# Ledger of designs, part 53: designed miniproteins, single chains, continued (4)

Each design is a single chain, and the fold is of that chain. pLDDT is the mean over its residues in the fold that is shown.

## One batch from the design tools (miniprotein)

Design m13829
Fold by ESMFold2-Fast:
Structure m13829 (fold): chain A 94 residues (1-94)
Amino acid sequence: SAELEELRRRLRALQEEIERTEDPVRRLRLIREGAALQREGLRLRLEQAYEAGEISEAEREEYERLLAEQEAEFEAWLAAEMERLGVSWAEVEA
């Protein structure tokens, strides 16, 4: 879809920016943005699969649960990494 293609373009640009970034705070900010875009892309693909009849309602609910678990694990990792670097949420969310 056009939305997925746009998300892929944004993710590629973001990955290139991460690779060029020497500032650890800026890198965490970009990583968090990338995680949000990846999550949106997975959600769109899940919706497309369900609408196409490729997965059942029960399978969709299971995938949604797994995505929520992955999000929670990512946020826990991010919080630990911020603590390790001594940075605040305000610095990462800016």
Scores: mean pLDDT 83

Design m13830
Fold by ESMFold2-Fast:
Structure m13830 (fold): chain A 79 residues (1-79)
Amino acid sequence: MASREEVEARTAEELAEARANFSPAVVAVIEEIARLQVEGWEAKAAGDEAAVARLRAEYQALVAAHEAELAAEAARREA
């Protein structure tokens, strides 16, 4: 299972790559997703099943809400 340090290190690497390659608006979405991943790990470590379920739902809702923006930026990057 991923430790807090492992999640934070991976998140930091992903955010650094995102900041180099995407617009500030897309980076803000990626940063929010990264925050939810860290909070999800902390909630799971604390045994807070309700918080884990809530954070997972927030992550899915965030991805769905920003799907068009993420897809547009990915298409631009791949062009």
Scores: mean pLDDT 72

Design m13831
Fold by ESMFold2-Fast:
Structure m13831 (fold): chain A 79 residues (1-79)
Amino acid sequence: ELPEDVKKFVHPYHKIGKIEILEDSYRYTDELGETYEVPKSKSPYSREKLSKEELEQEIEAAMEAIKRGVSMVIARNEK
């Protein structure tokens, strides 16, 4: 399942280009070069005891799926 916290970062105006997982936080960088840092203690993922690599893959896969969904929505709105 895709967490809503991940979904809200993939908006038409604020697409996430990169995700970097740090020791104590997650760093998201969008296509516009804006960076956001969220402490692991406040992340939904940290409560599930995911490893850094598992978390990175989970977020990356979720964002890829959302980007595909957003692209379809944009195409529909254009029509």
Scores: mean pLDDT 52

Design m13832
Fold by ESMFold2-Fast:
Structure m13832 (fold): chain A 61 residues (1-61)
Amino acid sequence: SKAEKVEAYIEELLAKHPEIPEGWKEAIIEMGRQLSEVLSEEETLEIVEAAIRQVAARVAA
């Protein structure tokens, strides 16, 4: 399904950011799943990608 495909992609992106705490990763995955119910796959991934970048930047600071 679209939601499962989105979740798998998000998990792959998060695997590249081991510095992000597990709790934040879980929250990002949950957000992506919720967004995929009302938005397109492309829109969901754009929002999630931005969120991952924001979290990674905060952790690095």
Scores: mean pLDDT 81

Design m13833
Fold by ESMFold2-Fast:
Structure m13833 (fold): chain A 100 residues (1-100)
Amino acid sequence: MPKVTVPDKTAAAGSSVTVEFTVSNTTGDQPLTVKLYYRNVTKGEEWKLGAEATIAPGSSVTVSLTLTNLQAGETYEVRGLVFDADGKLVASATGTVTVT
């Protein structure tokens, strides 16, 4: 079964933060597509596509999403969605980034 995981993070205002998603396709015989989304929860923003990758059959990879322009007191959500060859959602993970 495909798997995606992401850690929660804290970041300093005025910096950038790189969020690493681990995506596993080790038992699969078909490629998967991962799409990484982010939003500013504090500002009530909609989800934005930040990165995407193709995960080869039999592999496990790290896909990175970098957030910039971080403001103190804001919270971001980051989300990884994993799709099969038919475009069906097969795995998901959500993490938070808290800006201090």
Scores: mean pLDDT 84

Design m13834
Fold by ESMFold2-Fast:
Parts: sequence; structure tokens; C-alpha cells
Structure m13834 (fold): chain A 93 residues (1-93)
Amino acid sequence: SMNSEEALELAKKLKEGDTSVETFKRLKELVEKISDEEVALEAAKGALSAAQRTDDRETKELALEVLKVALKVITSHIPELIGLILRVIGLLL
């Protein structure tokens, strides 16, 4: 879907250096509308990658919001989900 394609593009931008509030918010809105676990997982990875590149608390909080909505969609990717949770714990500590 167009929503999935846009979500993948925004996830890639976050992986490549974008840390803008607008990108995180738009990605969250798109992930809330999709049912594709692979797209949701890529969105989560992108958000987490962006958060790990910065010490900015606001960026980390925005990444957590994307992760929360992505978790609702992710069902078949349990091993990757465990990895994401461990990375988030490391990010908050």
C-alpha cells in the first residue's frame, strides 16, 4: 500500500540520519494504519537506530512512541521484537 511504501521510506530516512520530530510523528501515524509486520518492524528499527545516534531525550521519547504502535502490529517477528526491547532498555539506562 502507499502507506506501507511511505513508512518504509521514512524508516530508511531515520536509519540514514534524519532525527526530525515530523519524520517520527508521520511514521507513527502510518504504522497505526498498517497491518504488515515487516513494515512495522522496519519502522521500529529505523526509529531505534535514530535514537541510538543521539543523546537527545525528546528523540528517544519519539522513538518509543513509534515502537509502541509497531509492537501492536508485530506478531510473527518475535525474535526481532526481543532484540528491539533489549536495545530500548539499553537506550533508557
Scores: mean pLDDT 80

Design m13835
Fold by ESMFold2-Fast:
Structure m13835 (fold): chain A 70 residues (1-70)
Amino acid sequence: SKQEEAERLRQKGVEAFRAGKYDEAAKLWVKSAELTEDEEERKRNYAGAAVAYDQAGKIDEAKKWLSKAK
């Protein structure tokens, strides 16, 4: 299902983030947010992507995804 795929991508993003692969984590969390049917999960994933892009030094991307987390 889309929800199972979204959760799989979210978990891969957590693995990437823990490994310091912030750009990869951000991209995985954006994909997870786009697939989830749950509004709260979508917001959390966009917020996570914003944090990861900020850690990667991609400030404009971080700002973009943070705006979608609201």
Scores: mean pLDDT 88

Design m13836
Fold by ESMFold2-Fast:
Structure m13836 (fold): chain A 103 residues (1-103)
Amino acid sequence: SEEALKRAIELAEEAEPLVEELAPYMAELAPKISEEEREFLREAGAKFAEKVDSLTPEQLKEIAEAQKEAVEEMKKAAEAKDEKKVIEILMELAEKLVEIAEK
C-alpha cells in the first residue's frame, strides 16, 4: 500500500542519523568480524539482492522496521563497548532481512 511505502521511507530517514553515528565504530569493529561471519553476510546479501526488485510495500515497511530496531540496539551495544553484541545484532538483522524478502 501507499501508506506502507510512506512509513518505510519515514523509518529509513529516522535510522540514517543512527547509522552515521555507528559508522566509525563499525569501521573499528570490521577487522574483528570472522571470515565465517563475513561469508554469512555475503550470502545473506546475495539472497536479499535477488529479491529486492520483487519486494512489496509491506515487505519494505517490515525491512525498515527491522533495520531501525537493529540500529537502535547496535547503538546501545556500541555505547556499552559490547563488540560481540553489535556483531550478533548485525548477523540477526541480515538473517531477518532475508526471511522477510523470501516471504
Scores: mean pLDDT 82

Design m13837
Fold by ESMFold2-Fast:
Structure m13837 (fold): chain A 93 residues (1-93)
Amino acid sequence: YPDWPPEVQEALQQLGQALGSLGGELGAASSLNDTDTVKLLTEALKKANELLLQADEALRAGNFDEAARHLREAAEILQKASDEARERIKKKL
């Protein structure tokens, strides 16, 4: 693996945590046949993926601060959607 700068490593850790949260909520929503919540989470993944493509381009260019920013923005989108999904699921249980 490339030896990423600390700012990139921290942003990747935040992204990993947000993806874990979203995966859990996506699984729960799917099990409940909650198509509206699944759509919310899927739309968040699509937006995050666009930011991840920008982060990858920045990493390839050696623009680590820009890459870390895009990774953090992706993590924030995923975490916000996960929090909204969790709230919706709790109301159904």
Scores: mean pLDDT 86

Design m13838
Fold by ESMFold2-Fast:
Structure m13838 (fold): chain A 78 residues (1-78)
Amino acid sequence: PLTRVELDVSEMASPEEAGDAVRGAAVALARASGGPVHLTVRAHTEEMAAAARRGGEAARAEVAEYELTLEVRVVEAP
């Protein structure tokens, strides 16, 4: 079965934290599920979104045998 998770990094203190959070979540979910993972990430800025994408790429490299799909959405400030 497909594992779907949504992660909000809008309140992270730095792009580094956002990237680390996405990488950690994607790796943990892939290993726990043993199957395909679809991770949707919400970011408040383009800088956070770019960091989230880098985190997802790092996760794919770390767990290359698993299928990871990363969707990053940028949400404007209210």
Scores: mean pLDDT 79

Design m13839
Fold by ESMFold2-Fast:
Structure m13839 (fold): chain A 85 residues (1-85)
Amino acid sequence: MAAELAEKLRQAIAEAESEETVQALVDAGIPEAEARRLAAETAARLRELLAELEAGADPEEIQRRALEVVGEFQRRAAAAIEAAR
């Protein structure tokens, strides 16, 4: 379980840092600088969770916190789109 969650976190970090993710946010109306900041902050938080998991944290707790990070990213992206209107 922990090894599988670690791989999923590594994939999520790579996706958050991808130019495709940044471009999708820009295409949705978020300024590029804000899009890059949101992507970078999300990737950094996921890296912290990966480090905690590798240090022996409970995989179930890390999975819950990872879902919270993703949910926060979605809320911040929606707020940035609204602010750009």
Scores: mean pLDDT 83

Design m13840
Fold by ESMFold2-Fast:
Structure m13840 (fold): chain A 74 residues (1-74)
Amino acid sequence: MSKEEIEKALKAFEEKAKELEKEGRTDDAQRIREYAKKIKEAAENGDEEAVKKYYNEALSVLHQTLEEQQKELE
């Protein structure tokens, strides 16, 4: 990922974490913020594989949150 793509992803994750907090999903919001921190640290160290790994893990958390919300809407 380019530096610009990483910065854009970090901003998007922070905005999504704020939405999750408003929805009462505080634990999910905290997990997204933790992955954003790990992505930032990996990027500062030039670890492209770690950046990609944590980015995909953050997306997985968002996907699981959406599935749980759908299940609760019955």
Scores: mean pLDDT 76

Design m13841
Fold by ESMFold2-Fast:
Structure m13841 (fold): chain A 109 residues (1-109)
Amino acid sequence: MKRAEEILEKLRKLEETLERMAAGVSEEDVKKREELSALKSPEERKKYLAELAGISEEELEMVEEALRRVDAELSEEVTAADDAGDQARLEEIARRAEELLEEELRRLA
């Protein structure tokens, strides 16, 4: 349980880093954005993001499995809401995705 909370904290910090990179807040953020964009392989991108978040290889496998389970649960609803342009529904699904991710990580930890 504590391990899942630690992984979730790392993911929240990664989200903040990605938001700064997207906004180009500093020269370092712009450089990181360019480095990520230069990566062609999904595997290379995952490794880069894991390093930015301070996530170990074991923790990365847990996150990927948890995300796979969340995607399996919500993918149809996401597609339907996106097709309808229903932003309120997409926000609700995003909140549920965060809750499900936490639950699945707790099951894996």
Scores: mean pLDDT 77

Design m13842
Fold by ESMFold2-Fast:
Structure m13842 (fold): chain A 63 residues (1-63)
Amino acid sequence: GPIGQALRDRLEEELGAKVTVSGGINDSELTITVEKDGKRVVLTVPISASFDEVLERVKEALK
């Protein structure tokens, strides 16, 4: 949906990575998949999470 698309686009711009966002499987949660430099990370965040919080979690997972 529009929220997931906006989050995906911003994460792709900030990280230079391929990002997929999916939601609606669990109430109020989004599943984010990030692929960068042959590394793949998957995390689940509340839909209420800020962009900065999501970005920090993804950057930490990519270390």
Scores: mean pLDDT 78

Design m13843
Fold by ESMFold2-Fast:
Structure m13843 (fold): chain A 91 residues (1-91)
Amino acid sequence: MIEKELEKILEEIEKWMETENIEQVMEKFSSMLIEFSKTLSPEEQKEVEKLAGFILIELVINEANKASREETLESIRRVIEKGKKKLLEAS
């Protein structure tokens, strides 16, 4: 289920942010999302790619602003919740 996989991705990002630098988090996230997208329809893949772009932008902006880990995770969670709604509309 798409919702469960997106929640798993968020949990992994949270774990990576504890031990990895931002570049490693972005690399691991991108790899995980590419593998996940292979299990989806073309329409769902397009929405997942957009969601990935928004998450990466949030990571870059929050890092540039020296935002706290909690603020960064909250921003990402908001993007994922909006993405879940769009994915359900595309399904």
Scores: mean pLDDT 75

Design m13844
Fold by ESMFold2-Fast:
Structure m13844 (fold): chain A 106 residues (1-106)
Amino acid sequence: SEVEELIKLLKDKSPEVRKEAALRLGELFPEHPEEVLPPLIEALKDKSPEVRLAAVVALTGFLERFKDERVLEALRDAAENDPSKIVRLAARSALNVYGPFFGVKV
């Protein structure tokens, strides 16, 4: 399936390929939540800040449709602890916009 191929591409040698895979998985997330969520949470710890940022964007899309404590906890960790300021700001922005919508303190 496209989902299975994209999950493989999250482990590609190229950060650009991993970034594109994370963003595309975010679009398919609502139809395959249990297959897609664990690999996207792992992508938040990718060595490339561009890939981690893409994972934040993908997981933000999940928050638009579902309240999931794993996603909220992962985004809170990224907002507080990611070495990249841009990644921390993106995660905080996601929590500020969508966290209150799901009744979460941010």
Scores: mean pLDDT 80

Design m13845
Fold by ESMFold2-Fast:
Structure m13845 (fold): chain A 80 residues (1-80)
Amino acid sequence: ATPEQRFHDAIELVSRLVVELEEKDPELAQKLRDIIKQAMAAPSPEAGLAIIRKGLEELKKEYPEHKERFDKVLAEIDAL
């Protein structure tokens, strides 16, 4: 896959997570949207992907109750 395709697929994975969490944890969903916004403003797909990975790792520490879901998304991103 190209860096652009990997970045696009990672954004799609995080966007699905936002939809899943929107009603149950709207504050966390907003933090995920903020990560997407930062990643989309990055100077390259590689920089954007790094922002996504770092953001998800930080949220995993802040929201340990969602650790298993974040671990799954991170594994899916790493497999791209």
Scores: mean pLDDT 87

Design m13846
Fold by ESMFold2-Fast:
Structure m13846 (fold): chain A 113 residues (1-113)
Amino acid sequence: GAEFQAGIAELERLIAELRALIAELRALPVVESEDVGREIGLTLRLIGIAIDLELLLPRVSELSTLRRVIALGREAIALVRDAIRRRLATPEIIKAAEMVLEALERALAAARA
């Protein structure tokens, strides 16, 4: 239906936005983090989102599941933006953000099938 197609379009937009934000994060100079607690917190939250996304994959053909995937994508974007603002361009945060991006791309492929 129209709502499901709108969800696909929003997921495509979120994937493009997250990809651009990861590129921006990668372009930041590597500096020692003085906020180790924030770094660990952002890393673990992004890993948690990637795991939640993988668990939703079998049901992503359902509109309610696609909406949950979109909500998780928005949460990941907010976390990566927070990392950019705080200049926390650590390899761990970048890797965790890439795991979220890969999971969102898999969700998009599954939703289109």
Scores: mean pLDDT 89

Design m13847
Fold by ESMFold2-Fast:
Structure m13847 (fold): chain A 87 residues (1-87)
Amino acid sequence: SFIERIRRKYKEVLEKNDLTPEEKKKLEEIVREAEKRLKESRTLPSRFLIADGTIRAIELIPKDLKEAEKELQRGIKEAEEVDSKWL
Protein backbone atom coordinates (compact mmCIF):
# COMPACT_ATOMS: atom_id res chain seq x y z
CA SER A 1 0.00 0.00 0.00
CA PHE A 2 1.26 3.49 -0.88
CA ILE A 3 -0.20 4.89 2.37
CA GLU A 4 1.66 2.25 4.42
CA ARG A 5 4.97 3.11 2.65
CA ILE A 6 4.46 6.84 3.37
CA ARG A 7 3.49 6.18 7.02
CA ARG A 8 6.54 3.93 7.52
CA LYS A 9 8.93 6.59 6.11
CA TYR A 10 7.24 9.30 8.24
CA LYS A 11 7.79 7.23 11.41
CA GLU A 12 11.40 6.37 10.44
CA VAL A 13 12.38 10.02 9.84
CA LEU A 14 10.71 11.15 13.10
CA GLU A 15 12.50 8.43 15.15
CA LYS A 16 15.98 8.75 13.55
CA ASN A 17 16.23 12.56 13.52
CA ASP A 18 15.98 15.25 16.21
CA LEU A 19 13.63 17.40 14.13
CA THR A 20 12.95 21.08 14.86
CA PRO A 21 9.32 22.23 15.35
CA GLU A 22 9.46 23.76 11.82
CA GLU A 23 10.67 20.46 10.30
CA LYS A 24 7.96 18.49 12.20
CA LYS A 25 5.26 20.87 10.92
CA LYS A 26 6.53 20.54 7.33
CA LEU A 27 6.63 16.73 7.66
CA GLU A 28 2.97 16.70 8.80
CA GLU A 29 1.97 19.10 5.97
CA ILE A 30 3.69 16.89 3.36
CA VAL A 31 1.95 13.71 4.61
CA ARG A 32 -1.45 15.47 4.70
CA GLU A 33 -1.03 16.82 1.15
CA ALA A 34 0.06 13.37 -0.09
CA GLU A 35 -3.01 11.67 1.46
CA LYS A 36 -5.29 14.26 -0.21
CA ARG A 37 -3.59 13.85 -3.61
CA LEU A 38 -3.72 10.04 -3.41
CA LYS A 39 -7.52 10.25 -2.89
CA GLU A 40 -7.80 12.55 -5.94
CA SER A 41 -5.56 10.38 -8.18
CA ARG A 42 -7.29 8.39 -10.95
CA THR A 43 -4.59 5.96 -12.12
CA LEU A 44 -2.04 3.58 -10.58
CA PRO A 45 0.93 5.42 -12.24
CA SER A 46 -0.23 8.76 -10.76
CA ARG A 47 -0.50 7.17 -7.27
CA PHE A 48 3.04 5.78 -7.69
CA LEU A 49 4.36 9.26 -8.64
CA ILE A 50 2.68 10.87 -5.60
CA ALA A 51 4.05 8.17 -3.25
CA ASP A 52 7.58 8.32 -4.73
CA GLY A 53 7.70 12.14 -4.58
CA THR A 54 6.32 12.13 -1.02
CA ILE A 55 8.89 9.59 0.26
CA ARG A 56 11.74 11.60 -1.33
CA ALA A 57 10.35 14.81 0.20
CA ILE A 58 10.13 13.20 3.67
CA GLU A 59 13.77 11.99 3.41
CA LEU A 60 14.87 15.55 2.52
CA ILE A 61 13.17 17.26 5.51
CA PRO A 62 16.16 16.96 7.93
CA LYS A 63 18.54 18.00 5.09
CA ASP A 64 16.80 20.69 3.01
CA LEU A 65 13.24 21.94 3.64
CA LYS A 66 13.05 23.88 0.34
CA GLU A 67 14.10 20.84 -1.72
CA ALA A 68 11.61 18.67 0.22
CA GLU A 69 8.76 21.00 -0.84
CA LYS A 70 9.97 21.12 -4.47
CA GLU A 71 10.21 17.32 -4.69
CA LEU A 72 6.64 16.87 -3.40
CA GLN A 73 5.27 19.50 -5.83
CA ARG A 74 7.15 17.90 -8.75
CA GLY A 75 5.62 14.48 -8.00
CA ILE A 76 2.12 15.97 -7.68
CA LYS A 77 2.49 17.89 -10.97
CA GLU A 78 3.70 14.80 -12.86
CA ALA A 79 0.79 12.78 -11.39
CA GLU A 80 -1.75 15.43 -12.49
CA GLU A 81 -0.30 15.39 -16.03
CA VAL A 82 -0.55 11.56 -16.21
CA ASP A 83 -4.17 11.58 -14.96
CA SER A 84 -5.18 14.38 -17.40
CA LYS A 85 -3.87 12.36 -20.39
CA TRP A 86 -5.85 9.24 -19.38
CA LEU A 87 -9.19 10.96 -18.69
Scores: mean pLDDT 83

Design m13848
Fold by ESMFold2-Fast:
Structure m13848 (fold): chain A 83 residues (1-83)
Amino acid sequence: KKALELYNAGKYEEALKEVEEQIKKEGPENPLLNLVLASVYLGLGEYEKAREYADKAADEYERQGKTDMAALVRGTMNSVIKG
């Protein structure tokens, strides 16, 4: 929750710290936390890490039967990492 709010406010370093704390509480397989990590790394220009965490999020969405969300995550990452 708070990590996404910090990300939307452009506070990427604070968002990263909040995601790390949420992973500790909710576990590393939460697709939303991996999606926020991907977004933060994308904002920092760390495209390889952004792709890695986006793929983890998409894989978890597929495992949960949310195939449309997985496709959206992969499609969005492919469109952003184009240069």
Scores: mean pLDDT 73

Design m13849
Fold by ESMFold2-Fast:
Structure m13849 (fold): chain A 95 residues (1-95)
Amino acid sequence: APPQPYVVLRLEELSEEAVREALRRAEELARAGRPVRIEVELRDEEELERFLELVRELARISARLGTPVLVVPLRELRPEEEERVAEAYQRGLEE
């Protein structure tokens, strides 16, 4: 069968409410077998910790439900930030 198109969700901010709703929507779509792509506007370094937690939880959802869940920052990450994102994703897959 041809791959299903990704459902694109965009987060313009990393508030607790926005993160909670994104996780709820991603889990709902992944449970229905719908691939999800979450695009996140990272404005500064203070949002990085919230972004890493979101990455970890999305990886956990993807691993648990067997549905692709991608998270994409809408800016280029520094090498240190990329390493932390990879570590967060691996932790999520192991949970």
Scores: mean pLDDT 80

Design m13850
Fold by ESMFold2-Fast:
Structure m13850 (fold): chain A 66 residues (1-66)
Amino acid sequence: GGMEEAVRLVEELRERGLISEEEADAMLRAARAGDGTAVGAGAHELRKRGLISEEEYERIRRAAGV
């Protein structure tokens, strides 16, 4: 489902060192709980801070259903 894709995308960002362990853990917890709004908010914060690209942000939002 979309949340499994969101989990994969967040794990990839963590593995690439683009986000902190704490940021990744919060988003992964939200995704595993099915909280697409919280996942989308996390992705928005990462994009606002310049840590991820527009394309990565849109992929996470789409996966989260927001």
Scores: mean pLDDT 85

Design m13851
Fold by ESMFold2-Fast:
Structure m13851 (fold): chain A 100 residues (1-100)
Amino acid sequence: TLTPAQLSQLAQEALSDPSKVEQQLQQLVNNIKTSTDPKTRQAAVDSLSTIASESEDPSVLEATLRAGLEALKGASDDLELIQKLIGTILIAIGKLLDLE
């Protein structure tokens, strides 16, 4: 299980090196879907939201959108996580449209 600090580091790594984004996103999604610790799940969603908010790379934003949709399948037990994931998805969509 990753700590909230490690999850934040994954977001920073995804932002600094787009070539690593799919690996970092997979780790965040896995923590959202499988962690029994609500704080870890929340930190993983917050990290995903940070990538969506801070990235201007269309490839990173598209990967983040797909990751957010995948995470929704595992977050059905937590309405607050669902709401944050929907927010993250909408940010990614909005930024992708702005880059067109």
Scores: mean pLDDT 81

Design m13852
Fold by ESMFold2-Fast:
Structure m13852 (fold): chain A 94 residues (1-94)
Amino acid sequence: GVLRITLTVTLAEPVPEEKVAEAAKRAASFVGEVLSASAEVDEETKVATITVDVKGDIPEELAETAAAGVAERLRVELSKYAEVLSVSATAESL
């Protein structure tokens, strides 16, 4: 199946959308095959909104656990560029 993971990240400093999307793709790659990754960064609030579609054999009951795992990996990846103040993630089956 395909799992859509939506991540909201608050950063201490703005990070380019391309770097955020690449970090999210790397973070999600441990869950399954990344089909798409996109990021939008609000420079005023320093909030990045990220959408990643992942193909994998993830049971529905583990979708939220998978999203939480991606959030923690994304925090580590983004910490190379800026201090990560918060990360939240939600998952939906497509």
Scores: mean pLDDT 83

Design m13853
Fold by ESMFold2-Fast:
Structure m13853 (fold): chain A 62 residues (1-62)
Amino acid sequence: GEIIDNIGSEAAKLGLGVEGAQGVASNLLDNGATPEQALQVLKAAAKGDDTKAENLGKLASS
C-alpha cells in the first residue's frame, strides 16, 4: 500500500533498488516492524553496514 510506496521512494533516494527494498520492507512490516524501523534497516544497508542492517532487521521483525 501507500506505506510500501513511500519506503520505495526513500530507498530510491538512498541509491537502493526499489523492488528489493520494497520486498525487504514488506517482509519486516508483515513481522510487526514499523515503517520507521524498516527505513532504518534500508539506511544501514545503503551505508554498507550489513551487520547493522541485519541486527536492525532482526529487532524490527521479532
Scores: mean pLDDT 73

Design m13854
Fold by ESMFold2-Fast:
Structure m13854 (fold): chain A 87 residues (1-87)
Amino acid sequence: MEEEAKKRFEELKKRIDRGYELAKQAVDRSVELGESAIEALRDFVDQEAARLKSDPVFQKEADEVKAYGDEKIEELRTYLEQKRAAA
């Protein structure tokens, strides 16, 4: 159980990291594409955290995924605002 929880968390972190890089590339293309990509990543994080939270075994991992994802989303929003201000 604990090993499965760790593997699930690491898998989700890699997917969040990939989503983060894709969202940064979208921001570099346009503010509108960046906003859409950031919302898609937020939806992904919220859905996966909720899915984990529904299983009693993954409560801690759900909180960790949510915290990690929220941090990445905040970084992306800061990057988006910098791009918007420069435009």
Scores: mean pLDDT 82

Design m13855
Fold by ESMFold2-Fast:
Structure m13855 (fold): chain A 82 residues (1-82)
Amino acid sequence: ALSLHQQALSLARELGDRRGEAIALNNLGGVYYNLGNYTEADKYYQQALAIYRELGDKEGAAKIIDKQIDNGINDIKAVVLG
């Protein structure tokens, strides 16, 4: 799963597919979260969130924020409240 998502990220970047890049980054965040590596998961979620915001994809951005809140990532909760 991790290797496949990293390959998807590389392909999206080669093709200039910004939406595909955001999807791959979000999936990598989920994989790292499931592995218990919350710091790495947050980094990938933040990268995906930045791309969705760049694209004006409010639904994509909201889903990442909701996932980070549900997963108990304290840093994103502080950002949402500020």
Scores: mean pLDDT 73

Design m13856
Fold by ESMFold2-Fast:
Structure m13856 (fold): chain A 65 residues (1-65)
Amino acid sequence: MEALEEAKRKAEEVAKRLGATGIASFEGDHITLAVSRDSREQQLRDELLAGLLTLAGFRVELRWL
C-alpha cells in the first residue's frame, strides 16, 4: 500500500509538470484522467500523461470533462 501511495504522489507531480488537466481518481493501480474538451493542445498533454502512466504499469482510463 505504501508503494501505491508513493506512485500516486509521483503521478500527481508528473501531471502538474506536464500541465495536464489532472487526475480524476485513483483506485489501486487504476487511474482515471480528466481530459479537456476545449483545447487540442491540452488534450495532447493529457494523452501524453496517459501514455507515461501506462508505461509505468498503471491501468489508465480517460474521462472527458
Scores: mean pLDDT 77

Design m13857
Fold by ESMFold2-Fast:
Structure m13857 (fold): chain A 64 residues (1-64)
Amino acid sequence: SSELNDRARDFAGRLSDEVRRATEDSDRLGKVTTPDDAKRLRDETVRRLGDESDEFLRRMNEEV
């Protein structure tokens, strides 16, 4: 079902997963001791969150 409530639940699930992943990445970042490693991990996390956001928007566009 592509009802709004179904999409809202899926979105909430995706957000929960993204927040969990971001929290894990943040914890890993706090354990990094070099600026280069910190920058690398940050760039990777930002890219991953962007990809997941784009995927969600694509699905919403297909259902609307």
Scores: mean pLDDT 68

Design m13858
Fold by ESMFold2-Fast:
Structure m13858 (fold): chain A 87 residues (1-87)
Amino acid sequence: LTLPEGTVLTPLSDNVTRLTLPAGKSIPMHSHDQDVHLTVLSGTVQLNIEGQAPVTLNTGDSYYIPKGVKHGLSAGKDTATLLVTVS
């Protein structure tokens, strides 16, 4: 998966990464071989997820994405920071 320019990944542990996505940037649709939990620490993102309507996630929101389900993220007008946990 190619991340948009300016994206920052900061490993916090073996299964937790802090993701910083610049304003207006999008991560394309992709899947993982693990379950993914997203938690928004700052900003707002639109979660695009296979088989359902897009979900707006605000600061403090969390979302569970099952293994193999395709998803993408779009940052709003502000830079967004998320925790990405894999299990």
Scores: mean pLDDT 86

Design m13859
Fold by ESMFold2-Fast:
Structure m13859 (fold): chain A 67 residues (1-67)
Amino acid sequence: MAQEIVDEGVKRAEELARAGASDEEIMKLANEVGDRLVKAGMSETEAANVATAIALIAVGVRVEQWL
């Protein structure tokens, strides 16, 4: 299900952010999740929005660690 891909992506993004992963690693994960969502039947626009949301979640986790 598309929701399982999203849940896995969010969990992995949070783990990468907490581990100090680079912006490039987080963006690569977000793009990978987006590609998987398109293959699962989500539109390219919706998948891009989800990928962006996952990247923003990771940035939020990183900002909390930085502050």
Scores: mean pLDDT 78

Design m13860
Fold by ESMFold2-Fast:
Structure m13860 (fold): chain A 94 residues (1-94)
Amino acid sequence: SAEERLAELRELLGRVEEAERLIEQGRYREAIAVLEDIALRLGEIDPELAAELHRQVGAVMREHRDSSLREIARALLRVFRETLEREIARLEAL
């Protein structure tokens, strides 16, 4: 159901907030590991949304080729949050 899928996506969004806290603490590698786990779990829940996220991650990595780990972690956090928030908003409007 849309309600069950909303609950799963909200749980993943909570994990994005965990990654943000790690970034605020300077723990960039740990934050990226959390985001990688989120991407894997999203692939099991919603393969189409995971494919969209994968394309956005690829774009971030190309744009930030010469960026610091901090800048990469922040850019990845933003695309993960925006992707999940957009899908949650879509499901809430149903």
Scores: mean pLDDT 89

Design m13861
Fold by ESMFold2-Fast:
Structure m13861 (fold): chain A 64 residues (1-64)
Amino acid sequence: SAEEIERLKLLRNLYRIAVSATELVIEQMRKKGAPQALIDKLQADKRALEADIAALDEEIKRLE
């Protein structure tokens, strides 16, 4: 439905914001000299968010 497509697009936008926020956190953690293990975890979290965006893109495409 149109309502479902609108909800998925809103979710996609929220995930895009989360990716940007995670990138900022990674940059700040690097500047602070955080342990590589923490940087790796944050990068993995970012990749998971990007995978969720890709899944939302495919679902939106399927419904359109």
Scores: mean pLDDT 89

Design m13862
Fold by ESMFold2-Fast:
Structure m13862 (fold): chain A 100 residues (1-100)
Amino acid sequence: MKEKLIKELLEKAKEVLKKHLEELKKFETNEELIAEAEAKQEEILKELEEYAKKLEEEELKELLELLEKTLDLEATAEAAGRDVSDFEAAREARRAELAK
């Protein structure tokens, strides 16, 4: 059980880090900086694996839930990009009403 939880934790962490790297690549073309970011991500994953080996099974489950919530938050942020436009439009309309 614990070994499976550690593997799932590392896979979820890789998903989070991969999304961050893809976002970096959208606006950064410096291959050296991208390579440094990739190397740092690998170091973080190694540290996470060693840390996870020291955790109890219940603590691993809690950490996995937190990573899943992080992935959900990133998905929500993409949806919020659309909702933010509607929210800002509503805010501007209300400010126009209050500007007397």
Scores: mean pLDDT 67

